Designed miniproteins, single chains, continued (5). Designs and how they scored, part 6

Each design is a single chain, and the fold is of that chain. pLDDT is the mean over its residues in the fold that is shown.

## One batch from the design tools (miniprotein)

Design m16188
Fold by ESMFold2-Fast:
Structure m16188 (fold): chain A 84 residues (1-84)
Amino acid sequence: ATAYNNKGIAALKQGQFDAAIANFKKALALKPSAALYNNLGIAYLKLGKYDEAIAAYQKALALNPSNAAAKTNLALAQNLLAAQ
């Protein structure tokens, strides 16, 4: 789980968003977490996939309602979708 999360974060930092998504999905298959769903949402958001980003952030908040990053990012993704 940790190895895929680290690869996903590295890909995200390098702007390789499809690679980030693939690695975060592999990490989630091993051990779901709010932080992993938030990171998956960020990768979708960077690709302009706002519906997928919203779904990922909602799953993060279902696991941890106090995840401030997921809450902030959900509001941003919803605003970006509404502006289309």
Scores: mean pLDDT 86

Design m16189
Fold by ESMFold2-Fast:
Structure m16189 (fold): chain A 67 residues (1-67)
Amino acid sequence: SLDKAIEEVRKLTADLPEDLQLLAIEAVRLLINGDYGTAYRLLEVLKDLGHEKVADEIREIAEKARK
């Protein structure tokens, strides 16, 4: 579910700055809603800031929520 995915992303990003936590939550919401273009741009920002593993786990959380 969307709510469970958001909770998992919050736990995943708990030690990141608040702005990046909100960006990660928005990315998972967009992925689940099918807005891939904007979602992938947000994930790229996380990767560019050194959080590639977080970006990869967000994609997995969204994929699981859609199955």
Scores: mean pLDDT 87

Design m16190
Fold by ESMFold2-Fast:
Structure m16190 (fold): chain A 75 residues (1-75)
Amino acid sequence: PSEEKLAEAEKYKNLGNELFKLGRYEEAIEAYTKAIELDPNFAKAYANRALALQKLGRLEEAEEDLETANKLREA
């Protein structure tokens, strides 16, 4: 991704983290999803989205994101 897209991805990840702290898990997932759209290799965004998905009981989607995050960290 471009430098601008990487910076914007970081902002959306940080927004997701703030929303997660507030217990706004659905909105946190939206913010993390935007970060992933901007940077598909953003392991931290996948891992953080998985935690938000777990809070909502969306366990299969959370497992997929955790597997993706682990694969990206191994590369």
Scores: mean pLDDT 87

Design m16191
Fold by ESMFold2-Fast:
Structure m16191 (fold): chain A 85 residues (1-85)
Amino acid sequence: MLEEAVEAMKAEKPEEVAEGLLKAAEALEKKAKESKNEEAKELLLEAAKLAREAAKAVLAGDYEKAAELAKKADELAKKAVELER
């Protein structure tokens, strides 16, 4: 999801991609607050932090860094979902 948004940046406005990443970070932070699993909560908060850093990288024109950060955020979010089971 986040990695796909950064990849789409080559054809879209960076501001729109950054806005999408920030909305994703807000959703991850909300899910972390609702989580009953402490490890999942920590992973969701770290994923949100990486998504915000990816948005900043997009706005700075560092698309390679943004893609790497978004990929790491997606991986952490997936691990958090597995821990909730």
Scores: mean pLDDT 77

Design m16192
Fold by ESMFold2-Fast:
Structure m16192 (fold): chain A 97 residues (1-97)
Amino acid sequence: GGGEAAEAAAEAAREAARATNASGGRKGAIGGAAAGAAAAGAAFAAALGGGPEGAEGAARAAEAAAEAARRGGSTEEAARAAEAAEEAARRAAEAAA
């Protein structure tokens, strides 16, 4: 079954996608979509045996998505998405440690 690292990686992937969408979806979307896709891949890897390495990758992708949301968005929605992605990244990093 999936472990704590796999669950944390999946959460990081979800929040990375939300932060990417909240960043306004135009010019930042290509880089943010790549970060979201990387996080999703990491989540799958963790679930299928990637374990801590998958969680670490997901944490990094979520941090990148949060940073993109902060730079691209001036809205409360973008700020909240960035905060959620950072929190998910912290949980994934903790699970990887």
Scores: mean pLDDT 65

Design m16193
Fold by ESMFold2-Fast:
Structure m16193 (fold): chain A 82 residues (1-82)
Amino acid sequence: LERVREGLAQARELIEEAKKALDAGDYRTSSILLTAAHLVLVGARVEMEILGLDDPELQAEIDRLEKEVHELSKEGDAKAAA
């Protein structure tokens, strides 16, 4: 459980840093940070599945953060391509 919570905290930090990079027009750094956040969240989800954790709050948080990563990644890609 600690590894899942640690992963969520790490993902939040990566997403926050990615937002700052995106706002600064540093789309490469934003993309790298969002990719790292995605991998951390995938790891957290896999860990929950392996442990058989039925924690709807943690699962909802992972889903929410994954959606945020996806939306920020799409915005960054669109801006970089423009």
Scores: mean pLDDT 82

Design m16194
Fold by ESMFold2-Fast:
Order: structure tokens, then sequence, then C-alpha cells
Structure m16194 (fold): chain A 60 residues (1-60)
């Protein structure tokens, strides 16, 4: 369904963002720590919330 595709896309976007941030930290020699993890989790949550908003619009 369109809902299943939107949720799958949201999960992929969240995963890709995590990989991109972790890669940038490694390339720049910036330590990955608990504060960096919290920021990544905040960004992942934002993407998933945007995904659920789109899902609600599809179901309306």
Amino acid sequence: SKVERERALGEVKADMLRIAILTELEVRGIPYDEEAEKKIEEEEKRILEETEKKVKEILA
C-alpha cells in the first residue's frame, strides 16, 4: 500500500541520515559520544514523525 511505502521510505531516510552523520564524524576525526548519539536520535525521530504525518494525510 502507499502507507507501507511511505513508512519504508521514512525508515530508509532515517538509516541513511545516521550513516551520513557517522561517516562525516569519522572523516573529520570528531569523536562519536553519547551527545552525538542523542543528536542523531533527535534527527531520526524528526524524520519518523514527518513520515507519520504523511501517512495520516494519505489516510485522510
Scores: mean pLDDT 84

Design m16195
Fold by ESMFold2-Fast:
Structure m16195 (fold): chain A 65 residues (1-65)
Amino acid sequence: MQALIDEAIAAAEAGDEERHAALLEELRALPPEQQRAALRRLALHWAEKFGLPESVVEERWARFR
């Protein structure tokens, strides 16, 4: 799963829309627990990239459930 998340991020950063869309579809096909874990990991990556504190991601994650 982590490799799939990393690959989706890399595709988005590279502007590879076709690969990014395919990887998002694979993420959506995961069981709910794994899908939530993947979404949390993506949120943490975006927070790091935009300089947001991890606490912001934790707050959003707590509200997601």
Scores: mean pLDDT 68

Design m16196
Fold by ESMFold2-Fast:
Structure m16196 (fold): chain A 55 residues (1-55)
Amino acid sequence: GPVPTEAELEAGARSLARALGVPLEEARRAVYDAKRRHPGYSGSEVGALAAVELA
C-alpha cells in the first residue's frame, strides 16, 4: 500500500497510545522505529508492527 505521510504516522501514534493506554512518546517511538526499519511498509503495516512492539 501507499507509504504513510508524517501526518498519518503521528495520527497512528496517537490512536495506538489511546487504544493501548501507553504514553504518546512510547507510541511515537514504536511507530517511527517500525517506519525506519521497514520504509516500504504501508501505514497499516507500520501500525500493526508498532502495536505488537507496544503490547
Scores: mean pLDDT 83

Design m16197
Fold by ESMFold2-Fast:
Structure m16197 (fold): chain A 70 residues (1-70)
Amino acid sequence: LSHLTPEQRKKLREAIRKAREAERQGNLDEAVQYLVDAAKELGLTPEELERIAREAGFSDEVIEAARKAL
């Protein structure tokens, strides 16, 4: 993954948590938006975002939508 600062890693984990909550509520567009916004802010590549999202247990639909939107 990108060489993130401790504060950037904390921000990423918080974004993942919010995205996971949105996905659990069936708000897939909101989940995708949280992931894309975090990736753009932190300078993540589509490949890094996909890896992070898979490790966090997101659905393939959310992962592909986020990667495409990035």
Scores: mean pLDDT 82

Design m16198
Fold by ESMFold2-Fast:
Structure m16198 (fold): chain A 73 residues (1-73)
Amino acid sequence: MIEEYRKEIEEDPNNAEAWYKLGEELLKEGKEEEAEEAYKKALEIDPKFKKALEKLVELGVRRLKEGVEKVMA
């Protein structure tokens, strides 16, 4: 639940895991831009958080593909 993870962040803003979980929940709701920001926050807190890095790379590749396909469709 987004609100639950946001509460965890308010209690500990340096909790990279909570930011990552918030990003995952935002992705499930289709809020890709907000999810990217949450994953970026997780990496700012813990630069070695590989799961967040992998998600950011995946979202970046998807965004590039969707942009190109929309123009060509």
Scores: mean pLDDT 74

Design m16199
Fold by ESMFold2-Fast:
Structure m16199 (fold): chain A 100 residues (1-100)
Amino acid sequence: KAEELLRKAKEALSEGNFDEAIQYVKEALKLAEENGDERLVAEAYMLLGQIYVIKDEFEKAKEYFQKALEIYKKLNDESGVQEAEEFLKRIDEAIEKKKK
């Protein structure tokens, strides 16, 4: 169910429908939280972070990647930790570059 919503969010994102993608991710996030599916919660936060990067909203993107990172660390998901940390590093570089 939540995975289906994340799939729809990825399709909307590929079509440039960012607001629709965010809506699907938020629905997936709520459902995953209600079901205690921490992996899907982390995936939803990662996707929100990526969408906000595309929208140049780096502070929101950073918040979502930090939330995903905390969950991946709890799950001992080494690949998830690596991906979240790489996105956070890239965002910090982008923020620094924009602010000079």
Scores: mean pLDDT 84

Design m16200
Fold by ESMFold2-Fast:
Structure m16200 (fold): chain A 78 residues (1-78)
Amino acid sequence: SNKEKAKELIKQAKEYIDKAGAAKTPEEVEKYYEIAMKKLDEALEYGKDDPELQKEAEELKKEAEFTKATRLALLAAE
């Protein structure tokens, strides 16, 4: 179902946000961030008629942006 597909994409996006936050290089942070954002955009399309899934995906997009910014700043400081 579209709801199950959206939930699976959200789960995968969370895994890539975690990878971005733990990445050792700026290139890896960017790569994992881009994958997470793409999966969240797909989740928003599959979950377009589920307000709770849309809210979760939008909040995770903000978390991904914050994680990318924070990790890049930490890597630049070293």
Scores: mean pLDDT 89

Design m16201
Fold by ESMFold2-Fast:
Structure m16201 (fold): chain A 67 residues (1-67)
Amino acid sequence: SEEARRLLEEGRRLVREGREMLKNATTIQEINNGIGTVIRGIGLAIEAALLAEKAGDEKLAEEARSV
């Protein structure tokens, strides 16, 4: 599924960005923003895994679950 792959790619991007934000965070607000970004990325990866499973794409579902 192209939709599941797109969601996975976006989820991976947000997790990377959120982790980078957390590494560079110097304030509580920056930490909260980084955490929120990681959580959003994980949420998209979970959605991608669910869509991939429904489409029978076990490989893509496993890739999404590894995020």
Scores: mean pLDDT 88

Design m16202
Fold by ESMFold2-Fast:
Structure m16202 (fold): chain A 91 residues (1-91)
Amino acid sequence: KEELIKKAEEYIAKAEEAEKAGDLETATLYYLKAAQYYYQAGDLEKALEALQRALELDPTNKAAWAGIAYLYKEMGEEEKAKAILEEARAR
């Protein structure tokens, strides 16, 4: 799935550029898009990293919280998934 990884990498680069420019809203959206492509490619760890970066920029982003919880469940880490949902409710 070379094309999916390549697209994820392109969105990470765009996110980093937007972040350096101070456009945190655009950077957050690009990190979410990168996570989607990493997930489609089966790279759950990189998808998780991209979603965590999105949350660092926007802790209120419901899609990032939901995505992280979903990935932890898919990775078999139910306790981590539950902790993420509790943390999302507190913020």
Scores: mean pLDDT 84

Design m16203
Fold by ESMFold2-Fast:
Structure m16203 (fold): chain A 77 residues (1-77)
Amino acid sequence: MEYAEKAIKYALEAAYYAVKGDLEKAKEYLEKAKEYLEKAKEEYEKNPSEELKKKIEEAELYIKGAERIVEKALERQ
């Protein structure tokens, strides 16, 4: 669960830096978000629960949102 929460946190950081125009930081945090999402999926494989599954799905949604924001920020330059 903590890994999925960190994935969400880093996805939000990526979106924040993309809006701020710091594309290097945005990409860095997006990579961290994806890394923690993979760790959350590994945690689910070892200890599956409906709560963790929902949190992973939530993290995937936040990462998708952050990717879209980063892509749009790149288009605006």
Scores: mean pLDDT 85

Design m16205
Fold by ESMFold2-Fast:
Structure m16205 (fold): chain A 114 residues (1-114)
Amino acid sequence: MLAEVEARALEEVTRIILEAIRKANKEKLSPKEVLELAVETVSESLRTIAELYAEAGLVVERDRVLELIERAVEEAVKEALKEGLDEEEVERMKKAILEVLEALRAGEPVKPVP
């Protein structure tokens, strides 16, 4: 059960992050828009993990949730590069998402930068 829920969460979150990378690649977003999309992407990922674990009647630790999203970022980046997406845009979204995750780990409010 736990392994199946974790695998499903990783798959769903990887899809969420990959869609964010695809959007940034297509639309040539500003730094502010990239950070706003990263905040939205992390928020959706957190909700998705929480919902999947709740459906299974399982509790998930905060650090494990953040680790799962970090793993999903690595998988989404690999898939984006295989699709031939712009390496610079992929790196911008990866960096923005990881910055949001670090802010959450530090207990700081997540805010878009001007």
Scores: mean pLDDT 82

Design m16206
Fold by ESMFold2-Fast:
Structure m16206 (fold): chain A 91 residues (1-91)
Amino acid sequence: SNENLQKFQEEFMKYFLESEKLRKLSSEKQRVILETAVEYIAENPIPEEKIEEVAKKLVERLEERAEELEKMSNEEIRELVREILDEILEE
């Protein structure tokens, strides 16, 4: 539902902004990450009870890749975010 998508965006932003590593990324890269994650969840809806877990796991996986994200193109970032979400949702 659209409400679950909004809740995902809010939870993801909350955890993302608490991450010192991810906050150091350029505003453009932060925007690309957020937009890609929201688009993916819009295409692959998740139930409300999984929103917090998915948002938190995505942030944790992105933190592990923070140094790589700084060197990536916007297209590579989009591909990485989608790949991570595929892995999380297969769990």
Scores: mean pLDDT 87

Design m16207
Fold by ESMFold2-Fast:
Structure m16207 (fold): chain A 63 residues (1-63)
Amino acid sequence: MSAEELIERAEELKREAEERITDPLLRQLVLHGAEEAIRLAEEGRLEEAEKTLRSVEALIRQA
């Protein structure tokens, strides 16, 4: 994925977390993870950003 695509995906996951996750601690973990993925993508660390997004998606699915 390009940096732009990773950032767009992370923003989408942030919106989903705000809508679906009512637990404040779990929501904070997901939002923090998505923000970290955006930062990694902006730094050009695309593989690490992708791995971080996959972890965030797993947290949302387990919520």
Scores: mean pLDDT 80

Design m16208
Fold by ESMFold2-Fast:
Structure m16208 (fold): chain A 110 residues (1-110)
Amino acid sequence: MLEELIELLEKLLKYAKEIGDKEAAELLEKAIELLKKQLEGEINEEELKEALKYALAGLKRLSKEIEDLKIQEEVLKLLEEAEKLIKEGKLEEALKKLIEAAKLLVKELI
């Protein structure tokens, strides 16, 4: 699941750079860096929580590029659910919601 999120975020990072959204690119780069560090050996819940917050912020910013308002609303709902799960410490459930949102963003934008 972490590897899947990283792959989706890397695709969206390329898109953010292509459209010149520097703020989205910086948020996604920070998320990817922290998620890769998490995979390298030590399970650090605080770093994972921070990574998911950066992913959330970057994905929320890119959601504004979705022209289909119904799909944009679906992505924003998934991101709001992910934010609540992050605050509750339910990081595995939050990760699943972020993956669902990122998949929709990749499908719509790329």
Scores: mean pLDDT 86

Design m16209
Fold by ESMFold2-Fast:
Structure m16209 (fold): chain A 55 residues (1-55)
Amino acid sequence: SLPRSEEEERARLLAWADQLERQGDTETAKAIREAVDAGRLDEARAILTQHTRRL
């Protein structure tokens, strides 16, 4: 099967959200999931990058 950039990115962002939730970053995880659910992968990625940088 061929990797689908958007589908793969969605899965990766959701996996990161789960990881952040386990680390206690529930707000960041929620924001990422909300953006992904809305189809805003660019926004979800920005949220992840910004919060990961602050860790």
Scores: mean pLDDT 76

Design m16210
Fold by ESMFold2-Fast:
Structure m16210 (fold): chain A 66 residues (1-66)
Amino acid sequence: MFEEIYKALKEVADEEGLISKRKALEILLKHGFSRAEANELIEKAAVGDKVDGTLLAELVREHLEK
């Protein structure tokens, strides 16, 4: 589960490791996160109008370990 999410996030990240909030949401929903869970994690990893892919991946890992 986590490895597939991590790979998907890395594939959509730009040169700075940032991804759009829309693409982040689509990836998390595809992997079984609820919209509420996905939006909470995305907002915690938000950098301006984008999402830090590395931080989002760490937050996903922590969420799955609970």
Scores: mean pLDDT 80

Design m16211
Fold by ESMFold2-Fast:
Structure m16211 (fold): chain A 60 residues (1-60)
Amino acid sequence: DEEKKKRIEDAEAMGIAELVEEGYSYREIAELYGISEATVRRRARRGREVLRRIEEELEK
């Protein structure tokens, strides 16, 4: 199911964005997840957008 894969990717992206906010470097996160620093940077951006949307819904 492609939707399940997308949800897993979004959850991972959100986790990466939170680690960046906590002060972890892209290199440290890349090592933790086994992905490239470029992928970490892109997923952190996506994760921030996803987290922002969820927070907006929860604050209603």
Scores: mean pLDDT 76

Design m16212
Fold by ESMFold2-Fast:
Structure m16212 (fold): chain A 96 residues (1-96)
Amino acid sequence: GPPIEDITEAIGRILRAIGELFDLEREFEEIKKQKNPDKKKIEELIKRLEELIREIEEDIEELEKKGLPELAEIARKILKRAKELLKEAKELLKKV
């Protein structure tokens, strides 16, 4: 199997991505609760989501190269959720 160091680094990156997505989801829920959502805050959230998506896509490619397909699959699930949140944020931006 792959070296333990590669597995440890991969798990660390996945946990960081989960944490960042959780924070972004929380921030989006707070924005949605506002009577007049701040357009600038939504634009900033979108930018942060697009950056997170890019980072996760790069991590998936690296995980596949290192022979860590199960961790790559976990990363793909995080990617799917991040893309769903991005779609919701873009739809909200059209309404403000």
Scores: mean pLDDT 89

Design m16213
Fold by ESMFold2-Fast:
Structure m16213 (fold): chain A 67 residues (1-67)
Amino acid sequence: GEIDRILEEIIELLKKSTILSERQKQSVIEALRTRDPTVLRAILKELEEAGELESAELVRRLIELVE
């Protein structure tokens, strides 16, 4: 569905990131897979603070779909 498509888009963007470490990428991907709105809001803030604005926008859309 739409949630699964957005989740995969975020994961592919994170894999291509040059800002995040490999450990940070794995941690964020695992957190995204929980689909927990509280966890997703924490990840949104982390991505915005890191400058991953495209991934952050997709996480914001994901939050709206799961809340």
Scores: mean pLDDT 84

Design m16214
Fold by ESMFold2-Fast:
Structure m16214 (fold): chain A 73 residues (1-73)
Amino acid sequence: ATEPVTRYPVAYWVENSTPGETGLLVREAGGDPDRLIELAVERNISVAFAAPSKEQRDELLKRMEEARKEAEK
């Protein structure tokens, strides 16, 4: 299942076919979107973000893409 996690005031969740994997990733991130991005890139997992504004969501997606580029070096 997809679970939203909200921290200052960004909500995000992991798109995943297994509830266990989704729960572990969200739990390890502890509501920190930067850590969630790191874990998602390392584990090659898709992440979806829901933020109060489009600007905040776009910034998180941009950070994730930058992290992916860095990992692919």
Scores: mean pLDDT 56

Design m16215
Fold by ESMFold2-Fast:
Structure m16215 (fold): chain A 76 residues (1-76)
Amino acid sequence: MVEELIEKAEQLINEAKKALESGDYEKARTLIEKAQEVLDEAYRALAEASPETQRRYLPRVNRLKKEIEELKKKIE
Protein backbone atom coordinates (compact mmCIF):
# COMPACT_ATOMS: atom_id res chain seq x y z
CA MET A 1 0.00 0.00 0.00
CA VAL A 2 2.58 2.62 1.05
CA GLU A 3 5.01 1.35 -1.63
CA GLU A 4 2.26 1.64 -4.28
CA LEU A 5 1.55 5.25 -3.22
CA ILE A 6 5.27 6.09 -3.37
CA GLU A 7 5.61 4.51 -6.83
CA LYS A 8 2.55 6.43 -8.07
CA ALA A 9 3.99 9.71 -6.73
CA GLU A 10 7.33 8.97 -8.45
CA GLN A 11 5.52 8.29 -11.75
CA LEU A 12 3.55 11.57 -11.47
CA ILE A 13 6.76 13.50 -10.66
CA ASN A 14 8.51 12.01 -13.72
CA GLU A 15 5.55 12.92 -15.95
CA ALA A 16 5.57 16.46 -14.47
CA LYS A 17 9.28 16.79 -15.34
CA LYS A 18 8.55 15.72 -18.93
CA ALA A 19 5.69 18.23 -19.17
CA LEU A 20 7.99 21.04 -17.95
CA GLU A 21 10.65 20.05 -20.51
CA SER A 22 7.99 20.29 -23.26
CA GLY A 23 6.77 23.70 -21.97
CA ASP A 24 3.36 22.35 -20.87
CA TYR A 25 3.17 24.25 -17.58
CA GLU A 26 -0.57 23.60 -17.11
CA LYS A 27 -0.08 19.82 -17.37
CA ALA A 28 3.01 20.00 -15.14
CA ARG A 29 1.06 21.92 -12.46
CA THR A 30 -1.79 19.39 -12.50
CA LEU A 31 0.66 16.46 -12.24
CA ILE A 32 2.56 18.15 -9.37
CA GLU A 33 -0.73 18.69 -7.49
CA LYS A 34 -1.68 15.01 -7.96
CA ALA A 35 1.79 13.89 -6.85
CA GLN A 36 1.47 16.02 -3.70
CA GLU A 37 -1.95 14.50 -2.89
CA VAL A 38 -0.63 10.94 -3.34
CA LEU A 39 2.46 11.72 -1.25
CA ASP A 40 0.26 13.17 1.53
CA GLU A 41 -1.65 9.85 1.51
CA ALA A 42 1.68 8.01 1.83
CA TYR A 43 2.63 10.19 4.83
CA ARG A 44 -0.69 9.39 6.56
CA ALA A 45 -0.25 5.66 5.85
CA LEU A 46 3.31 5.75 7.25
CA ALA A 47 2.10 7.43 10.48
CA GLU A 48 -0.04 4.30 11.11
CA ALA A 49 2.61 1.82 9.90
CA SER A 50 5.13 -0.27 11.83
CA PRO A 51 8.52 1.24 12.79
CA GLU A 52 10.17 -1.08 10.24
CA THR A 53 7.94 0.20 7.42
CA GLN A 54 8.51 3.84 8.49
CA ARG A 55 12.31 3.34 8.50
CA ARG A 56 12.14 1.74 5.03
CA TYR A 57 9.95 4.29 3.26
CA LEU A 58 10.17 7.62 5.11
CA PRO A 59 13.52 8.68 3.52
CA ARG A 60 12.10 7.99 0.04
CA VAL A 61 8.89 9.94 0.79
CA ASN A 62 10.97 12.88 2.12
CA ARG A 63 13.10 12.89 -1.06
CA LEU A 64 9.97 12.99 -3.24
CA LYS A 65 8.52 15.86 -1.17
CA LYS A 66 11.71 17.86 -1.83
CA GLU A 67 11.48 17.08 -5.57
CA ILE A 68 7.87 18.34 -5.63
CA GLU A 69 8.92 21.60 -3.93
CA GLU A 70 11.70 22.12 -6.51
CA LEU A 71 9.24 21.47 -9.37
CA LYS A 72 6.71 23.93 -7.87
CA LYS A 73 9.46 26.57 -7.77
CA LYS A 74 10.19 26.02 -11.50
CA ILE A 75 6.53 26.57 -12.57
CA GLU A 76 6.09 29.78 -10.54
Scores: mean pLDDT 84

Design m16216
Fold by ESMFold2-Fast:
Structure m16216 (fold): chain A 71 residues (1-71)
Amino acid sequence: VDPEKLHQEVLRALGLMSIEIAVQAVKTGKMSIEEAKEFVEKALEQLRKNGASEETIEELRKLAEEKLEEV
């Protein structure tokens, strides 16, 4: 396994977890949609600082927008 690819996959998984946490928080009334969007953007910024590619960040941002519109 390529260590660089593994690192990017771990960062993608963390991003997906953050999105799911935000979506569930909105569904359970723990966050507003605006708070959830801010939570996701902070998580994505943390991933960027940890070496996530801009391609990965953009994919995760798109997914978060889609999932939050479904709530």
Scores: mean pLDDT 84

Design m16217
Fold by ESMFold2-Fast:
Structure m16217 (fold): chain A 58 residues (1-58)
Amino acid sequence: SMEEIEKKVEEVEREVARLVVLGRYEEAAQLLRDFAKEYPEVREQALAAADRIEKTFL
């Protein structure tokens, strides 16, 4: 359901933020790429977020 996907997006966003604060940028981007593979409904959003991390920090 969309509500379940929204909760998963919030969890992934929190984990990505944690990894970014720790300077683990490659892991943060990879987490978003893996999330995009598991949830095709949010693939474009997740891949855009991964690209932003790579462009900003890597």
Scores: mean pLDDT 85

Design m16218
Fold by ESMFold2-Fast:
Structure m16218 (fold): chain A 72 residues (1-72)
Amino acid sequence: EEEKKKLIDELFDLGVESVKLAVDLVITRRELAKTTDPEEQARLQAEIDELNARMDEVNARIKEVEKSLEKL
């Protein structure tokens, strides 16, 4: 069924996005750890906060897609 295939394809795309966000978080956290400038630390912390928010959104969507697949 087309609907089930679309949900599976979306789960795959969400998985890829999750990995990309995880890599960006590791890189940004390493930059934050190396930085001694308070202004740069604030900018990097804001970037980490944004990446965490996007990760939460991806995880929430994965949960919704999984629930939809259980109903099909």
Scores: mean pLDDT 85

Design m16219
Fold by ESMFold2-Fast:
Structure m16219 (fold): chain A 74 residues (1-74)
Amino acid sequence: PVHYPSDEELLAEARGFTDADIERFLEEASKKSRETLELLLRYLDQLIAATRDDPEVKARLEELRRKLEELLAE
């Protein structure tokens, strides 16, 4: 139902993802609805499951997911 980049495109982007990019993403995410944040968490879970052979990218995605989950808890 939602258009999104391919797993390869997101993995390539995540390799260049800095701490500053995570902070900016979280700032923007805090302005979104709870429903949008829940959809993002679901999508991140799918991406993490698909990321088997790149521990660096997996760790970055897991950190982003953790911070989004904390945002939903507040």
Scores: mean pLDDT 67

Design m16220
Fold by ESMFold2-Fast:
Structure m16220 (fold): chain A 62 residues (1-62)
Amino acid sequence: MLSREIAAALGRMTIAVIDLSETYEQSDADLLERAARIAEAEGDRETAERLREKLEEVRGKL
């Protein structure tokens, strides 16, 4: 339970930090992919889906 809360918080912070960026880099996509896998592994599908949606957006703009 605590791990899921931490994963959710980290996922939300990752999205927020990337949203504040003026430009996207491949490293941003890599970070989002790793964060999504962690959220999925912790059972937080909602956070994992948000991270994947942001990953698709970033990849589309690279």
Scores: mean pLDDT 72

Design m16221
Fold by ESMFold2-Fast:
Structure m16221 (fold): chain A 100 residues (1-100)
Amino acid sequence: GIQSSQIVNNLIDQVINGSDRSTIRQQISDYRDQGYIHTDSIDTEMDVIEDIARDRIMMDQSIQAIRNNDYQTVQQIIDQARRDGNDQTARTIQFMVQQS
């Protein structure tokens, strides 16, 4: 539901801002017990949150690198996205470079 999405987005923001993994896992456990997060595995939910956080960090870093005309950093981010199997993010970043 909307509340669950807001909670998950808040946890993603906490990961992006450098919160400890153990702190995030405890919050997932607490929210699961309260019925706001529905997951069979805290580890699986943590992995999903970390994957989304990584993608958001990568996108933000790419936008900043493009604004600074740092195309070497942009290419490194594209290459990393491809190594991670995230071809959609790699293509999105390439498109942003072509529009700049």
Scores: mean pLDDT 85

Design m16222
Fold by ESMFold2-Fast:
Structure m16222 (fold): chain A 63 residues (1-63)
Amino acid sequence: MPEEVAKLIKEGKDISKRVAYALYVIGEALEKGDLETGIEMARAILNGDVEKLKKAYEEFKKK
């Protein structure tokens, strides 16, 4: 998942898919009760920040 999202960000090709992924990670984080990390991942996806996305996802998986 994060590898697929990182590739999408790197390609910068389809903004609609980036928005869909941002909503998806917020939903996943909300279900796990970690909305703060979900918001950070969504911001990284929308801003095209691959490093921030990877860091936030590592923290999310650690929990």
Scores: mean pLDDT 71

Design m16223
Fold by ESMFold2-Fast:
Structure m16223 (fold): chain A 100 residues (1-100)
Amino acid sequence: SETERELERLLQEAYELIGEAANRAAADPRAEEARRLIAEAVRYMQKARGDPAKAAEYLSLAIEHLREAARLAREVDPELGELLERAAELVRRAKELAEK
């Protein structure tokens, strides 16, 4: 459907920002905890793709982990925090489409 294509596009954009954030976090030992939370968020996003009936629930968990990662990252790297906040917003928009 068109909704499924838009959801896929939003998740793809989120994955691109998450990849950029993960690479940036990997370069800074102070961002280790944020990096772990990013990995957890990706796992929940993958679970959402594998189970459409629970997609909104898994995306909610991904958003929580991305927001916590952004909060921790902001303390050491404000740009990393901004990347993660933008990724969380894209996942939030994807979640709204998954609830339709």
Scores: mean pLDDT 87

Design m16224
Fold by ESMFold2-Fast:
Structure m16224 (fold): chain A 71 residues (1-71)
Amino acid sequence: HMDEILERILRESFREEFGVTSDEDMEAARKQRIEELKKLMEEYEKLASQGDRNALARYIAAKLELAFLES
Protein backbone atom coordinates (compact mmCIF):
# COMPACT_ATOMS: atom_id res chain seq x y z
CA HIS A 1 0.00 0.00 0.00
CA MET A 2 2.64 2.53 1.08
CA ASP A 3 5.11 1.08 -1.43
CA GLU A 4 2.62 1.74 -4.24
CA ILE A 5 2.29 5.38 -3.14
CA LEU A 6 6.06 5.79 -3.02
CA GLU A 7 6.47 4.18 -6.46
CA ARG A 8 3.82 6.53 -7.88
CA ILE A 9 5.57 9.57 -6.38
CA LEU A 10 8.93 8.48 -7.83
CA ARG A 11 7.29 7.85 -11.21
CA GLU A 12 5.66 11.31 -11.23
CA SER A 13 8.95 12.94 -10.23
CA PHE A 14 10.67 11.11 -13.09
CA ARG A 15 8.04 12.34 -15.55
CA GLU A 16 8.43 15.95 -14.36
CA GLU A 17 12.23 15.79 -14.58
CA PHE A 18 12.42 14.22 -18.06
CA GLY A 19 9.11 15.34 -19.57
CA VAL A 20 8.18 11.85 -20.76
CA THR A 21 6.01 9.07 -19.36
CA SER A 22 7.79 5.78 -18.69
CA ASP A 23 4.52 3.82 -18.85
CA GLU A 24 5.26 2.58 -22.38
CA ASP A 25 8.79 1.55 -21.39
CA MET A 26 7.52 -0.19 -18.26
CA GLU A 27 4.79 -2.01 -20.19
CA ALA A 28 7.29 -3.03 -22.90
CA ALA A 29 9.70 -4.31 -20.23
CA ARG A 30 6.87 -6.25 -18.56
CA LYS A 31 5.83 -7.88 -21.86
CA GLN A 32 9.46 -8.73 -22.69
CA ARG A 33 9.93 -10.33 -19.24
CA ILE A 34 6.74 -12.39 -19.65
CA GLU A 35 8.00 -13.67 -23.03
CA GLU A 36 11.43 -14.50 -21.54
CA LEU A 37 9.82 -16.30 -18.58
CA LYS A 38 7.66 -18.43 -20.91
CA LYS A 39 10.73 -19.45 -22.92
CA LEU A 40 12.72 -20.20 -19.76
CA MET A 41 9.85 -22.28 -18.37
CA GLU A 42 9.80 -24.43 -21.53
CA GLU A 43 13.57 -25.04 -21.27
CA TYR A 44 13.56 -25.68 -17.52
CA GLU A 45 10.53 -27.98 -17.75
CA LYS A 46 12.38 -30.18 -20.24
CA LEU A 47 15.50 -30.27 -18.06
CA ALA A 48 13.47 -30.89 -14.88
CA SER A 49 11.71 -33.84 -16.56
CA GLN A 50 15.21 -35.31 -17.05
CA GLY A 51 15.89 -35.14 -13.29
CA ASP A 52 17.67 -31.76 -13.04
CA ARG A 53 16.71 -30.45 -9.59
CA ASN A 54 18.22 -27.02 -10.25
CA ALA A 55 16.07 -26.72 -13.38
CA LEU A 56 13.00 -27.74 -11.35
CA ALA A 57 13.69 -24.99 -8.80
CA ARG A 58 14.18 -22.42 -11.58
CA TYR A 59 11.01 -23.60 -13.31
CA ILE A 60 8.99 -23.12 -10.10
CA ALA A 61 10.53 -19.67 -9.53
CA ALA A 62 9.77 -18.61 -13.13
CA LYS A 63 6.19 -19.92 -12.87
CA LEU A 64 5.59 -17.91 -9.68
CA GLU A 65 7.07 -14.75 -11.21
CA LEU A 66 4.97 -15.19 -14.36
CA ALA A 67 1.82 -15.66 -12.26
CA PHE A 68 2.64 -12.47 -10.33
CA LEU A 69 3.23 -10.45 -13.53
CA GLU A 70 0.02 -11.78 -15.14
CA SER A 71 -2.06 -11.08 -12.03
Scores: mean pLDDT 72

